# Designed miniproteins, single chains, continued (4): the designs that were tried, part 22

Each design is a single chain, and the fold is of that chain. pLDDT is the mean over its residues in the fold that is shown.

## One batch from the design tools (miniprotein)

Design m12785
Fold by ESMFold2-Fast:
Structure m12785 (fold): chain A 61 residues (1-61)
Amino acid sequence: MEEALRNVRISAEWFGWEPAEVEALIRTVREVPTLPAQPSADARGGAVAELLRKHREEAEK
């Protein structure tokens, strides 16, 4: 899962986001594994993508 978080951080940097925003997003994503113990890596990856997309869309509002 840290691989997915690393990819999110890299992507956010390419978009020119502030490091603080990226760190906040990563912390939010890290809570996902606490609840779903059985879902596959794909499910967590999807959650990461959803959070990143939502955060970006809110910033563009």
Scores: mean pLDDT 61

Design m12786
Fold by ESMFold2-Fast:
Structure m12786 (fold): chain A 65 residues (1-65)
Amino acid sequence: MIEIETTAGVIQIHAAVLGSEAEVEFKDGKLIVTVKSSSEADLKRLKAVARKAAENAGVEIEIIE
């Protein structure tokens, strides 16, 4: 639970810093992250951050644009 909350928080903070949007849900043992950005480079960075955070926390992740 703590690892999931921390992962969600990290993703949301990075989205805010990049001026992008991120919604994070936890469902069926999996993180579902919906991302939006006007910048393709920022979108790629946010996806990379989300994947790395999930890997570090040992949780499955799905990224939706």
Scores: mean pLDDT 71

Design m12787
Fold by ESMFold2-Fast:
Structure m12787 (fold): chain A 68 residues (1-68)
Amino acid sequence: SAETLRLAAELLRALAEGDEEKAKKLREQLSTVLSQESVDSLVAIGRSDKEVALSAARTLETLAAEKE
């Protein structure tokens, strides 16, 4: 859903900026709609490289806008 894509993008941004409290809350929210494997993959992307994480977040935000 568009909401799930937005939450995933917010998680990637929180991880890229080192906001661990926000990242924890977003992980808990996403765990209700995504598999643990998918959440772990998002966390891995978010922690890999700041520019890559922010680029991925922008892509998810664009996809969310297209679904609305």
Scores: mean pLDDT 81

Design m12788
Fold by ESMFold2-Fast:
Structure m12788 (fold): chain A 85 residues (1-85)
Amino acid sequence: SEEEKLLKELGEISKRDAEVHRRYLRATDPAEQAKLRAEHRELGKKQNEIAKKLNLPSVKTDEEYEAGFERELAWLDAERARRAA
């Protein structure tokens, strides 16, 4: 079904996003950090669009998504600094 296809796609995106998160926490090269940040942003947008199609409670407006993304990046940057110390 369409729902099953969307759920499978959501699962694959979630797995990739987890890998991007792990790589971002370990990345020391600014170019790699920028690339991973951009990929994380695009994966999050795709997840939100699928959530909208599935009518999930996690659906966010574009403004809510951007605010959440900025907060998550701040946390990730702080965590990278903590791990580097």
Scores: mean pLDDT 79

Design m12789
Fold by ESMFold2-Fast:
Structure m12789 (fold): chain A 78 residues (1-78)
Amino acid sequence: SAEAEELESKGLGYLSEGKYEEALEALTRALEIYEKELGPDHPKVARLLLMLGQVYEKLGKHEEAAEYRARAHAIRAK
């Protein structure tokens, strides 16, 4: 959807600016929309999960970062 694509774009902008909390909010909202519209195993969902993993890593939340990366890799392995 246009809303999810806009939120993803904003999240990437925030991530590049070091605004990690704002990036987290925007990318999490984009993920929710993509999962609802495309299902949990879609390539766009895997992409958002990797971006969220990067945000959590930048926030020092290594456990959460690993969980998001693991989900993304599981999707891409299918």
Scores: mean pLDDT 86

Design m12790
Fold by ESMFold2-Fast:
Structure m12790 (fold): chain A 91 residues (1-91)
Amino acid sequence: MAEEEARRLYEEAMELLEELEKHPDPRVAEEARAVRELVDEAMRHLPPEELIPVLRTVIELLKEASKADPFEAVILLSMARIRLAVALAAA
């Protein structure tokens, strides 16, 4: 069940990132691509039990970024990137 939940969250994060990568502001699109690379890295290297809480936080930040102005969206995406980087460094 944990592996299925991790996959579901991974797919949700990737769908949100695909939309953010299409954003008309290039700074938002660039940060979204950086977050996507780290989500892929986390999926490969983190066990499901560690990955699930990280992806839940990232998904919340991505949902907020999709509703935010471009400056706030970049900040929210940077927070997601930092959360993923910290999780990967701790693994």
Scores: mean pLDDT 87

Design m12791
Fold by ESMFold2-Fast:
Structure m12791 (fold): chain A 67 residues (1-67)
Amino acid sequence: MSAEELIAKGEEAFKAGDYETAVEYYEKAIALDPRDARAWAYLGAALYRLGDDERAAEAFAKAEALA
């Protein structure tokens, strides 16, 4: 599965309200392409929805650094 396919699966999980599954797919996408700013931004959004504000802030900071 490519990083793009993993992001797409994460987006489907996010739209379904399954933020834990979305985080898992976005983390897998980042493992394949750690410089994809979009994957870090999506990870931050999913973590924020889970109430993990600290990890969400870190993910958003990484997305900004890569953009």
Scores: mean pLDDT 86

Design m12792
Fold by ESMFold2-Fast:
Structure m12792 (fold): chain A 54 residues (1-54)
Amino acid sequence: ELEKKAIEEARKYIEKHGKQLPASEINDFIKKLKEKYGDKAAIAAAEELVRANR
């Protein structure tokens, strides 16, 4: 459940901001997900960001 929520937030983030995001903003976003959903969920969200760029 937590991983799915983090992935959904990552999808919405990409949808609103596009794929050309500053590294600092990506880092802050992942830190927020880690605090909200935990390390495993943050990793899943980061993988979704990478997958969306393929």
Scores: mean pLDDT 74

Design m12793
Fold by ESMFold2-Fast:
Structure m12793 (fold): chain A 62 residues (1-62)
Amino acid sequence: MTVVSIGGYGIGKTKEEAEKKAKEDAIERAKKSGLKILEVKVTRVEETPEGYLGLATVIAEE
């Protein structure tokens, strides 16, 4: 079985909102690719002028 990484990002008014949106984006990308989701991780959260930018990674199976 092949395991792959899918990245996602999200912008929110709070750090927690950015993390949530980033995970949701990564999950949606994995689902659109027909992948089975094994794990979801937040990899980065940064402050921006508009709020916070979150980055997440989904580990998925084909």
Scores: mean pLDDT 82

Design m12794
Fold by ESMFold2-Fast:
Structure m12794 (fold): chain A 95 residues (1-95)
Amino acid sequence: SAEEALEKAREYLRKALEAAQNGDIEKTIKYFEEALKYFREAAALGDPRAERAIPLVEGMLEAAKNGDIDRFIELARAALAVLEGRPDEVPDPSQ
C-alpha cells in the first residue's frame, strides 16, 4: 500500500540521516537510494507527500555525493517538513 511504502521510505530516510551524522557516506548513499525507491513506490500509488519528497531526497543524495553540507541540511529540513505535513515551510525544489 502507499502508506506502507511511505513508512518504509521514512525508515530508510531516518537511517540515512543517522549514517550521515556518523560520517558513514557509503551507508548514507545506500539508505537514501532505498528511501528513494520506496518514495517512488508510494508516489506511484498516489501519495502526494511522497511526490513532494522525491525531488528533495534526490537533491540530498546529490548534495551528499558532492560534500555540499549546507545544501544537504537545507533539503533535509524541507523533506522533514513535507513528511510532517508542513508544506508551507518547503522551498521550491526546482530552485
Scores: mean pLDDT 77

Design m12795
Fold by ESMFold2-Fast:
Structure m12795 (fold): chain A 67 residues (1-67)
Amino acid sequence: AAAAEAEARAGERGGSLVPVVKLTNQAIKAYEEGNEEEADKLIEQISKLTGVKKEDLRLSVKAFVEK
């Protein structure tokens, strides 16, 4: 039941992974532009959608920007 509800929500919002990819790209761009507040909000949304810790997401995004 819980898995079916998650799939239904993903379907209504255009799939489960596409929004995550878009939010990740926006977070990377926000960090590159120096907009840390916007990046933090985007990372928080990704964390809620994926269940990944915000700290791990911040490290990944920052590493990608700094490279």
Scores: mean pLDDT 69

Design m12796
Fold by ESMFold2-Fast:
Structure m12796 (fold): chain A 67 residues (1-67)
Amino acid sequence: MREEVERLKEEAEKLFKQGNYKEAAKLYRLAASIARQIGDDEMAAELEEKAKEAEELYKRQEEEKKA
């Protein structure tokens, strides 16, 4: 389970750097859910914040696409 959280975090970070914020947010939320299940509340909180950042950036991308 810990290796799974680390893998998902790394994959989400890679997607975030590539500008794929929608998929990055999805993976950050999944990793946060698993982190909470294993009792790593600190990691879960960090991942939830990253998911929120990715969601905000995705929203901005969608607004620019329509503008």
Scores: mean pLDDT 81

Design m12797
Fold by ESMFold2-Fast:
Structure m12797 (fold): chain A 67 residues (1-67)
Amino acid sequence: MSKEELKKKAEEYFEQARKAHEAGNYPEAIVLYRKAASYYKKSGDEEGAKKAQEEMDRVALELERAG
């Protein structure tokens, strides 16, 4: 995949993760943010990868508080 395609996939996974988080599906949101971070990193978008990782960490903390 081109870097542009990798970044587009990262953005798509990030948006899916956000929607899963809004729906209260925290385990799915964590997986999707992880995928987004991976694709951002592969595309060379270090800031995007960091943002996705930070959102994943926030959702993981919310899940720990629920269980």
Scores: mean pLDDT 84

Design m12798
Fold by ESMFold2-Fast:
Structure m12798 (fold): chain A 57 residues (1-57)
Amino acid sequence: LTPEQQAEVVRLANELIEALEKGDEEKAQHYRDRLAEIVGPEAAERVEQALRDLLGL
């Protein structure tokens, strides 16, 4: 990943955390899909799973 893509991944992961904490599944799907555009769908799913585990969801 380029430094710009890495920064975007971090930004999208933070947005995904906020959406998950608020229970906004539509926003969570949106940010996961945007992560998938950069890292691929499997890696994006693993990121979401890790964040859900971290948040106790």
Scores: mean pLDDT 83

Design m12799
Fold by ESMFold2-Fast:
Structure m12799 (fold): chain A 69 residues (1-69)
Amino acid sequence: SKEEELRKLILRLIALELRKIGLELDIERLEKEDPNNPEVQKKIKELEEEIKRLEKEIEELKKRIKELE
């Protein structure tokens, strides 16, 4: 049913938003620890790229949710 599909998409959206928040907190911690360390800067870049991937998936899920509402 559309209601079951919508519920699953909303739960997936919540899970991705929480994952994004977790990665943002990881970046904040790394930036406070040693912002001038090249290994820390590399790790921050990797996390920022993961956030960009999550943001694309989140936007696609939001579009699908709107189409089912």
Scores: mean pLDDT 88

Design m12800
Fold by ESMFold2-Fast:
Structure m12800 (fold): chain A 67 residues (1-67)
Amino acid sequence: DAQEHVAKAQQLIRQGKYEEAAEQAKKAVELDPENAQAWGLLANALLKAGKPEEAKEPLRKAAELTS
């Protein structure tokens, strides 16, 4: 379920495991593409992992879904 992957991504971010957090957040958005929280976590994890270009689309999706 998408929320389980969201919870895992949050835990991994707290541990500084940003690449693994991005993987969990990707699974969450694949399961629930309308989950703004999951898109936001994916963007945050990618930014923390040093991948700002990859974060651009997740940031846009999160903004669209929270409007």
Scores: mean pLDDT 85

Design m12802
Fold by ESMFold2-Fast:
Structure m12802 (fold): chain A 60 residues (1-60)
Amino acid sequence: MTSEEAAELALKMLEEGKSVEEIVAELEARGAEVQAQGLRDAYYELKATKEQIKEGLKLT
């Protein structure tokens, strides 16, 4: 699977309401382990940033 195909699949699954964990598992099952790790890392980076923004708003 190419990185482009993995990205398209991940975006489609996110649009369908799948969790990132489910998308990562699907990518790993299809042999796209590098892309699956990249998605997991990107997701947790975004989640951490979103949580920090929410905490910042509580302090103001």
Scores: mean pLDDT 72

Design m12803
Fold by ESMFold2-Fast:
Structure m12803 (fold): chain A 59 residues (1-59)
Amino acid sequence: SERARELLERAEEALAAGDYRTALRLAKQSVVLALEDGDEELKARAAELSRQAGAGLGL
């Protein structure tokens, strides 16, 4: 979905800036929307970004 991709793009920008909390929040939101839309590729990308952001927070 367009909304899920926009959230993922914003999450990628936040991760690149070192804003792990914002990246995690946006990535999790993107996973939910991608799952609702059946977009398996986008869900996988958002889940990976969520993992990277979580690692940045020591999770």
Scores: mean pLDDT 85

Design m12804
Fold by ESMFold2-Fast:
Structure m12804 (fold): chain A 73 residues (1-73)
Amino acid sequence: KSKELTQQGFKASVAKDYKKAGELYEQSGRLDLEEGKLKGAALSYESAAVNYEEAGDLEKAKELLEKAKKLEE
């Protein structure tokens, strides 16, 4: 379930495993998108982007922020 992935992503972020946290939040967003939960997907992609930015993956962070923005429209 996307909620379990979001919780795992939060734990990884607290542990400063930012790349793993980004991957988990990205997976959560993808599952929410597949279920038509657009707001949930946008929030998960935003959380993933923050974690990828902390990990130094600025390109991936930008991509995920753009995906989140499109889901808010």
Scores: mean pLDDT 84

Design m12805
Fold by ESMFold2-Fast:
Structure m12805 (fold): chain A 71 residues (1-71)
Amino acid sequence: SALEYAEKAKREAEKAGDKKAAEYFEEAIRALKEGDVERARKYLAEGAAAAKAAGDGKTVAYAGEALAELL
């Protein structure tokens, strides 16, 4: 599910020390729990961009899977 992938993305961002990406994924997780798909997509994309800038491929992959689940 999108929620499971967003939670995995947050954990990998935390392990990598990317606090900015982790904060975006926390906001995405809150949006998913509220059923706000548009806000979830926004924060998943911002988290993925932050992780990509940090070179964290695992976090980018999980964020991408979460976004794919929202189609």
Scores: mean pLDDT 88

Design m12806
Fold by ESMFold2-Fast:
Structure m12806 (fold): chain A 111 residues (1-111)
Amino acid sequence: MELSEVEKKIIEALEKDEELLETLKEYGLSVEDVANLIMYETEGDLNSYFTAFGVDELSEIEASNLEKLIPALIKFIRELPTLRNESGELVLDLLVKLGLISEEQAERIRA
């Protein structure tokens, strides 16, 4: 599968963080699953995602900017079993509905 240059940069930066990799392993997620999550958010709302982390443009993603994103991603993953969006829907259920994670992965995160 051919990945965009941005997706490759995200995956490479995520793979370097041992705490993130340990968190992903605990919740049955891959680095690719998280990269897909980031890309989904950025395709719909670049301002909402990247501006919050000090990255104004997708094309300007540097390793230093991704390092700021990693602590927020770890927190997000750890909160997934109970995290709800503004509509009161479980974010975990939304991720399954959008095809970003499998139902099997969601069951593992809930456990």
Scores: mean pLDDT 65

Design m12807
Fold by ESMFold2-Fast:
Structure m12807 (fold): chain A 56 residues (1-56)
Amino acid sequence: MTVRVTEDVPGEGEERFYLRKGEEVEVLEEIDDNRVLVRTAAGRVGEVPKSVLEEI
């Protein structure tokens, strides 16, 4: 499922995984009720809050 990033995400977690506002990412897995694992178009994978994502 492709979702859009609604705000810039500074490095969230140990690997400092960054997302920019307006980026479209693929949801790979739901980690918990508030967090998901996503993959960027560039192939980067990381965990982000669901609150910074919207369905398109």
Scores: mean pLDDT 74

Design m12808
Fold by ESMFold2-Fast:
Structure m12808 (fold): chain A 92 residues (1-92)
Amino acid sequence: DPAVQELAEMAARAAAGRASLLARRGEERTVEVEERIVLPDGYTIEVRGVGRADPAARTGVGVGEAVLRDPAGNVLAEARAEATLTARRDAT
């Protein structure tokens, strides 16, 4: 499902972005983002992102996952994405 894939990619980028800001501050820790979307007729999409800060590289690495479930809890679609963002200082 393209929508589930795009949600996983957005979660990865959001987590990577937050982690890159921590890396910019010299902080080496993880961050998590989570969202649950409730659709009509009891379908749900669970979205999770985990970011890791790398202060030495000034990057944040994010992993995003999205899972679409039917009302009975069966997995209909799942997606995973990864993103790496570099912390930017004022360039010009």
Scores: mean pLDDT 81

Design m12809
Fold by ESMFold2-Fast:
Parts: structure tokens; C-alpha cells; sequence
Structure m12809 (fold): chain A 59 residues (1-59)
């Protein structure tokens, strides 16, 4: 669970770097769900912060 969540988070960050904000949001959303299921509060908070950054960049 945590390993899969981290992989999705990394994929989301790569999409974000390419300015593919919709793909980044989808990947971050999946990572967030998995971090929450794993009880990884720190991982979940990191993802939520990145999701807010993406939302502020889309119109």
C-alpha cells in the first residue's frame, strides 16, 4: 500500500513538472487514498499540499 502510494505520488509529480495538471491531480488523488488507507499521515499531508498547488494553477 505505502509503496504503491509513493509510486503514484512520484508519477503525479512528474506530470506536474510537465504541466499536465489534470493527470497530476488524478495520480495525487489515488496516492492520497492509499496513504490514508495505510495510516501514513505524513504522506497524505505531502500529497494534499501538492494537490492544492495544482488546483491554484488550473483555471
Amino acid sequence: ASAQARELFEQGQRAYEKEDYLTALRLYSEALRLFKQAGDKEGAEEVEKKMLEVIEKIE
Scores: mean pLDDT 82

Design m12810
Fold by ESMFold2-Fast:
Structure m12810 (fold): chain A 70 residues (1-70)
Amino acid sequence: MSLEELLEEARRLTEELKTDPSLAPEAVRILHELERAGVRAVLTDPEAARRLSEAAREGRKVLEELGVEV
């Protein structure tokens, strides 16, 4: 999956999660993918790492507002 595809999927899930909380487990999986990709990118592509970190932070905030702490 490309960086742009992963970021787009994360944004869509974050929006859908606001109307369908049953997507929380899938959103947590994507959050973990963003975090793994960010860790791998920090040494090779700092700009990609920053974008991935920002997307992960946004997703985590929505999950926390729904009462999900993972």
Scores: mean pLDDT 78

Design m12811
Fold by ESMFold2-Fast:
Structure m12811 (fold): chain A 77 residues (1-77)
Amino acid sequence: ELVLTPEQRKLLEELEEYALEVAKESSDEARKKITEILREMAERIAELHRAGELTLEKVRELVEEAKKRIDEIKEEE
């Protein structure tokens, strides 16, 4: 499939909304780190899609990891 499923898209949208809310309350340095986390996740999703390995479970794992990294940055503030 060339596009993300509705379920995969929903998980990514929820992560983006969470990241934006955290970024509003964060320092410039923390905002840069959050942006980098989202960029790295997007790159990995593209790589998995190209390899034919992108599944809902993999997207869920990537979203959970990104959220954990964002939470760690929030705790540093």
Scores: mean pLDDT 79

Design m12812
Fold by ESMFold2-Fast:
Structure m12812 (fold): chain A 74 residues (1-74)
Amino acid sequence: SMEQQQQFIQYSQQLTDLLQQITQQGIEIPPEVEQQIIDLIQKAIEAYDAGDWDSATQYMQKAVDILQDVIKKS
């Protein structure tokens, strides 16, 4: 749906912004958490390519949530 596509774009932008913030603040991402984020992004891309925007959005949201948690704990 259009809403799911818009949400995917919004989460993708949030992900980019959070990664930039982490880099600028020198926040260290634990290797296990970094791998979880990479895996979620990969699943989101695969779902998006398959036309499953609902799953793509959910995976991307999870990646954003994890990055926000990393920043909060830093």
Scores: mean pLDDT 84

Design m12813
Fold by ESMFold2-Fast:
Structure m12813 (fold): chain A 68 residues (1-68)
Amino acid sequence: MQEEIDELIERVKKLQEEMLKAIENGDYDKFKEIAKELIEVLERLAELTNDPFYKEQIEELKKMLEKL
């Protein structure tokens, strides 16, 4: 379980880097795509850890996507 959590955390970091690149390039379609993938990874982390922090991050990302 911890190994899976560590792998998901590394995936979150990579997706955050890709989201920043998409914003820098003005590619909002790519940003939305990556943000949706990040939400899926965060949902998996929330299930495995039962940490409310991940649920809060998901809600913030969803709000950002709805405003774009």
Scores: mean pLDDT 81

Design m12814
Fold by ESMFold2-Fast:
Structure m12814 (fold): chain A 72 residues (1-72)
Amino acid sequence: SDAARRAAVLDELNRLAARLAQDPDATRDGIRDALLALLRERGREDLAPFADRIATQTMLGRQDSARVRALR
């Protein structure tokens, strides 16, 4: 089904974002651009908003500790 194909692509995006986020120098825009490249390769540019959301959510988890530290 289309829903199952969509879920499979979103799972690929989440796995790629998690791998890229292991690099301390990773940026939200860098992760987003890599996810968008994967979507173009899969012909799923309709899912571009999910790439931005996944990249943002991935980086927020990493930035939370840095932001708390900067405020102290």
Scores: mean pLDDT 79

Design m12815
Fold by ESMFold2-Fast:
Structure m12815 (fold): chain A 79 residues (1-79)
Amino acid sequence: EKEKLLEQAEEYEKKAKALEEAKEAIVEHLEKGAEENEKKGDLEKAEEIRKAKEEAEKKLGELEEEYRKKAEELREKAK
């Protein structure tokens, strides 16, 4: 059972890393979208996209932290 807990911890660590990479890609994509709308003079849409970026960054960051915390808890239980 201890080995199974460590394996589950590694899975959560991998998921957290994949989520971090996905978050960076999504945040960059949204920022570019906001910049393009500002260039077009659509300030309202640019602000809406930046708000979506902030929400995505916060939510994905919280999920990443949750997965890392789960990994730590599993490693502690394996002790």
Scores: mean pLDDT 84

Design m12816
Fold by ESMFold2-Fast:
Structure m12816 (fold): chain A 63 residues (1-63)
Amino acid sequence: KRKEIEELIKKLSPIEQKIARTAIDYIDRGFIENAQSLIDFLRSIGAPKELVDALEELLEEKK
């Protein structure tokens, strides 16, 4: 899962890469609401559905 997410992130713009990596960091630190906000933002700007879905799955594992 994480390796596949990293490969998806590498295909994004530098700004989107930073946002996606920050979302993962928030998930790892248990900042669930902050992570959800960044995932919602990525969805709003048209990030790939595959990436957004993978981040949502990762977040759900921490709930």
Scores: mean pLDDT 81

Design m12817
Fold by ESMFold2-Fast:
Structure m12817 (fold): chain A 88 residues (1-88)
Amino acid sequence: KEEALRLMILEYREAGFDEKAARYEHILKTGEKPTPEELGDIKRAEKRLDLIRRFVEGAKALGMTDEEILEEAAKFGKAYREMVERLL
């Protein structure tokens, strides 16, 4: 849940949706219960986070360095790269 919220905050900031980013940052900081719609968004972010974790594990299995993994992650966008950096 917490890492999925962090991913959503990064994604919304990259997309320029500052109000949405601030809302999920508030949920992360306070533990406030998400709305049903927000819970659905978090569940989808959990699935994206799982795919990012699989990317990191696959790259490590190929013998890539942390620097090489971050260079590859950057091709998928700023939010993706920042999340990969947190998972390394």
Scores: mean pLDDT 88

Design m12818
Fold by ESMFold2-Fast:
Structure m12818 (fold): chain A 74 residues (1-74)
Amino acid sequence: DKERDIKLAENIKKAVERGDVDVAILASATAYTAAKNAGDEELAEGFQKVLDALSAGNREEAIKAIDELIEKLK
């Protein structure tokens, strides 16, 4: 469900913006695993890019990856 995935990505963005990096990482990792299990490789790659940026401590790149994912899902 694209609407559900957009809402999840928006909630992850809000967590990053308020400094809840651990919450954002956990949510992104959960979304990545769910996408892989559903066979949605494009969605999984989107959340993996978010995870990679968050793990690198790059807030700006993480927000950019989230925004790109949201635009692809719309």
Scores: mean pLDDT 86

Design m12819
Fold by ESMFold2-Fast:
Structure m12819 (fold): chain A 82 residues (1-82)
Amino acid sequence: SEKERLEKEIIELTKKLEETEKDPKFHEELEKEKKLLKEKLEKYGEVPEKDKPYLEAVVIMSAAVKSKNEEFIKKMEEIAER
């Protein structure tokens, strides 16, 4: 229950960050991660629809960390403290 709630919160937060983020370095890393994910999905097959938001969140998180997006990292740390 709590773990599922935190996963949903993370997914919502990452989607909101992607919608509002204007960091060009973040967008550059995000595009690289999306390309790698697309290539993996083409090689290994379709992911269940229920798992797609989680994969999208992981891609956004990876891009934010690689671009050193301070705001996103801070928000993730705040979630982890709960």
Scores: mean pLDDT 65

Design m12820
Fold by ESMFold2-Fast:
Structure m12820 (fold): chain A 69 residues (1-69)
Amino acid sequence: LIEEIRRLIEELRARYPDDPAAQALVETFEKEIEALEKQPENEYTKYKLRRLVDEARAALAGLDQVAAA
């Protein structure tokens, strides 16, 4: 999960380097991952990590659709 989120963050950074909204999302996700890595491994933290993966995927897909239009 953490590795997958980091991969998606790197894709956002690489594909949209000059987009301030995309870069703000990258910063937000990185901070959330750092906070979750410090938390004990439990059902709640796994739920949060899954939500971050879903949100990062949705953000990348949305930006890809806008760029293609």
Scores: mean pLDDT 75

Design m12821
Fold by ESMFold2-Fast:
Structure m12821 (fold): chain A 54 residues (1-54)
Amino acid sequence: SVEERQRLAQELLDAAEVYRKKGDEALKAGNLEEAQKYYDKAEAARAQAEKILA
């Protein structure tokens, strides 16, 4: 249903925000490679949410 897609998209957007924060924490710790992996996961989650809402 549309409601199920909206809930899944919201879960992905929430996950993206969590990954972004983890990336920021890794960056502050000087772990650039780890930060980039988390930022990549955040972008992937946002892209998936956009596809679901298309």
Scores: mean pLDDT 88

Design m12822
Fold by ESMFold2-Fast:
Structure m12822 (fold): chain A 62 residues (1-62)
Amino acid sequence: SKIEKATEALEPILGKGGAQALATAVYNAYKEGGKESFEKALKAAEEKFGKEVADILKKVLE
């Protein structure tokens, strides 16, 4: 799944638990709130974890 793929890509940066939680939260933001919610979640991820994390989430989950 896209969540599993994002989790694997983020695991070296955030650890397995952190990667899975973040990937799931951002994916659910997209499913429930559409593109606007997704962009807001990506911005929050960038501010907290850095641009590389946000870029991985966008590439895998979009």
Scores: mean pLDDT 86

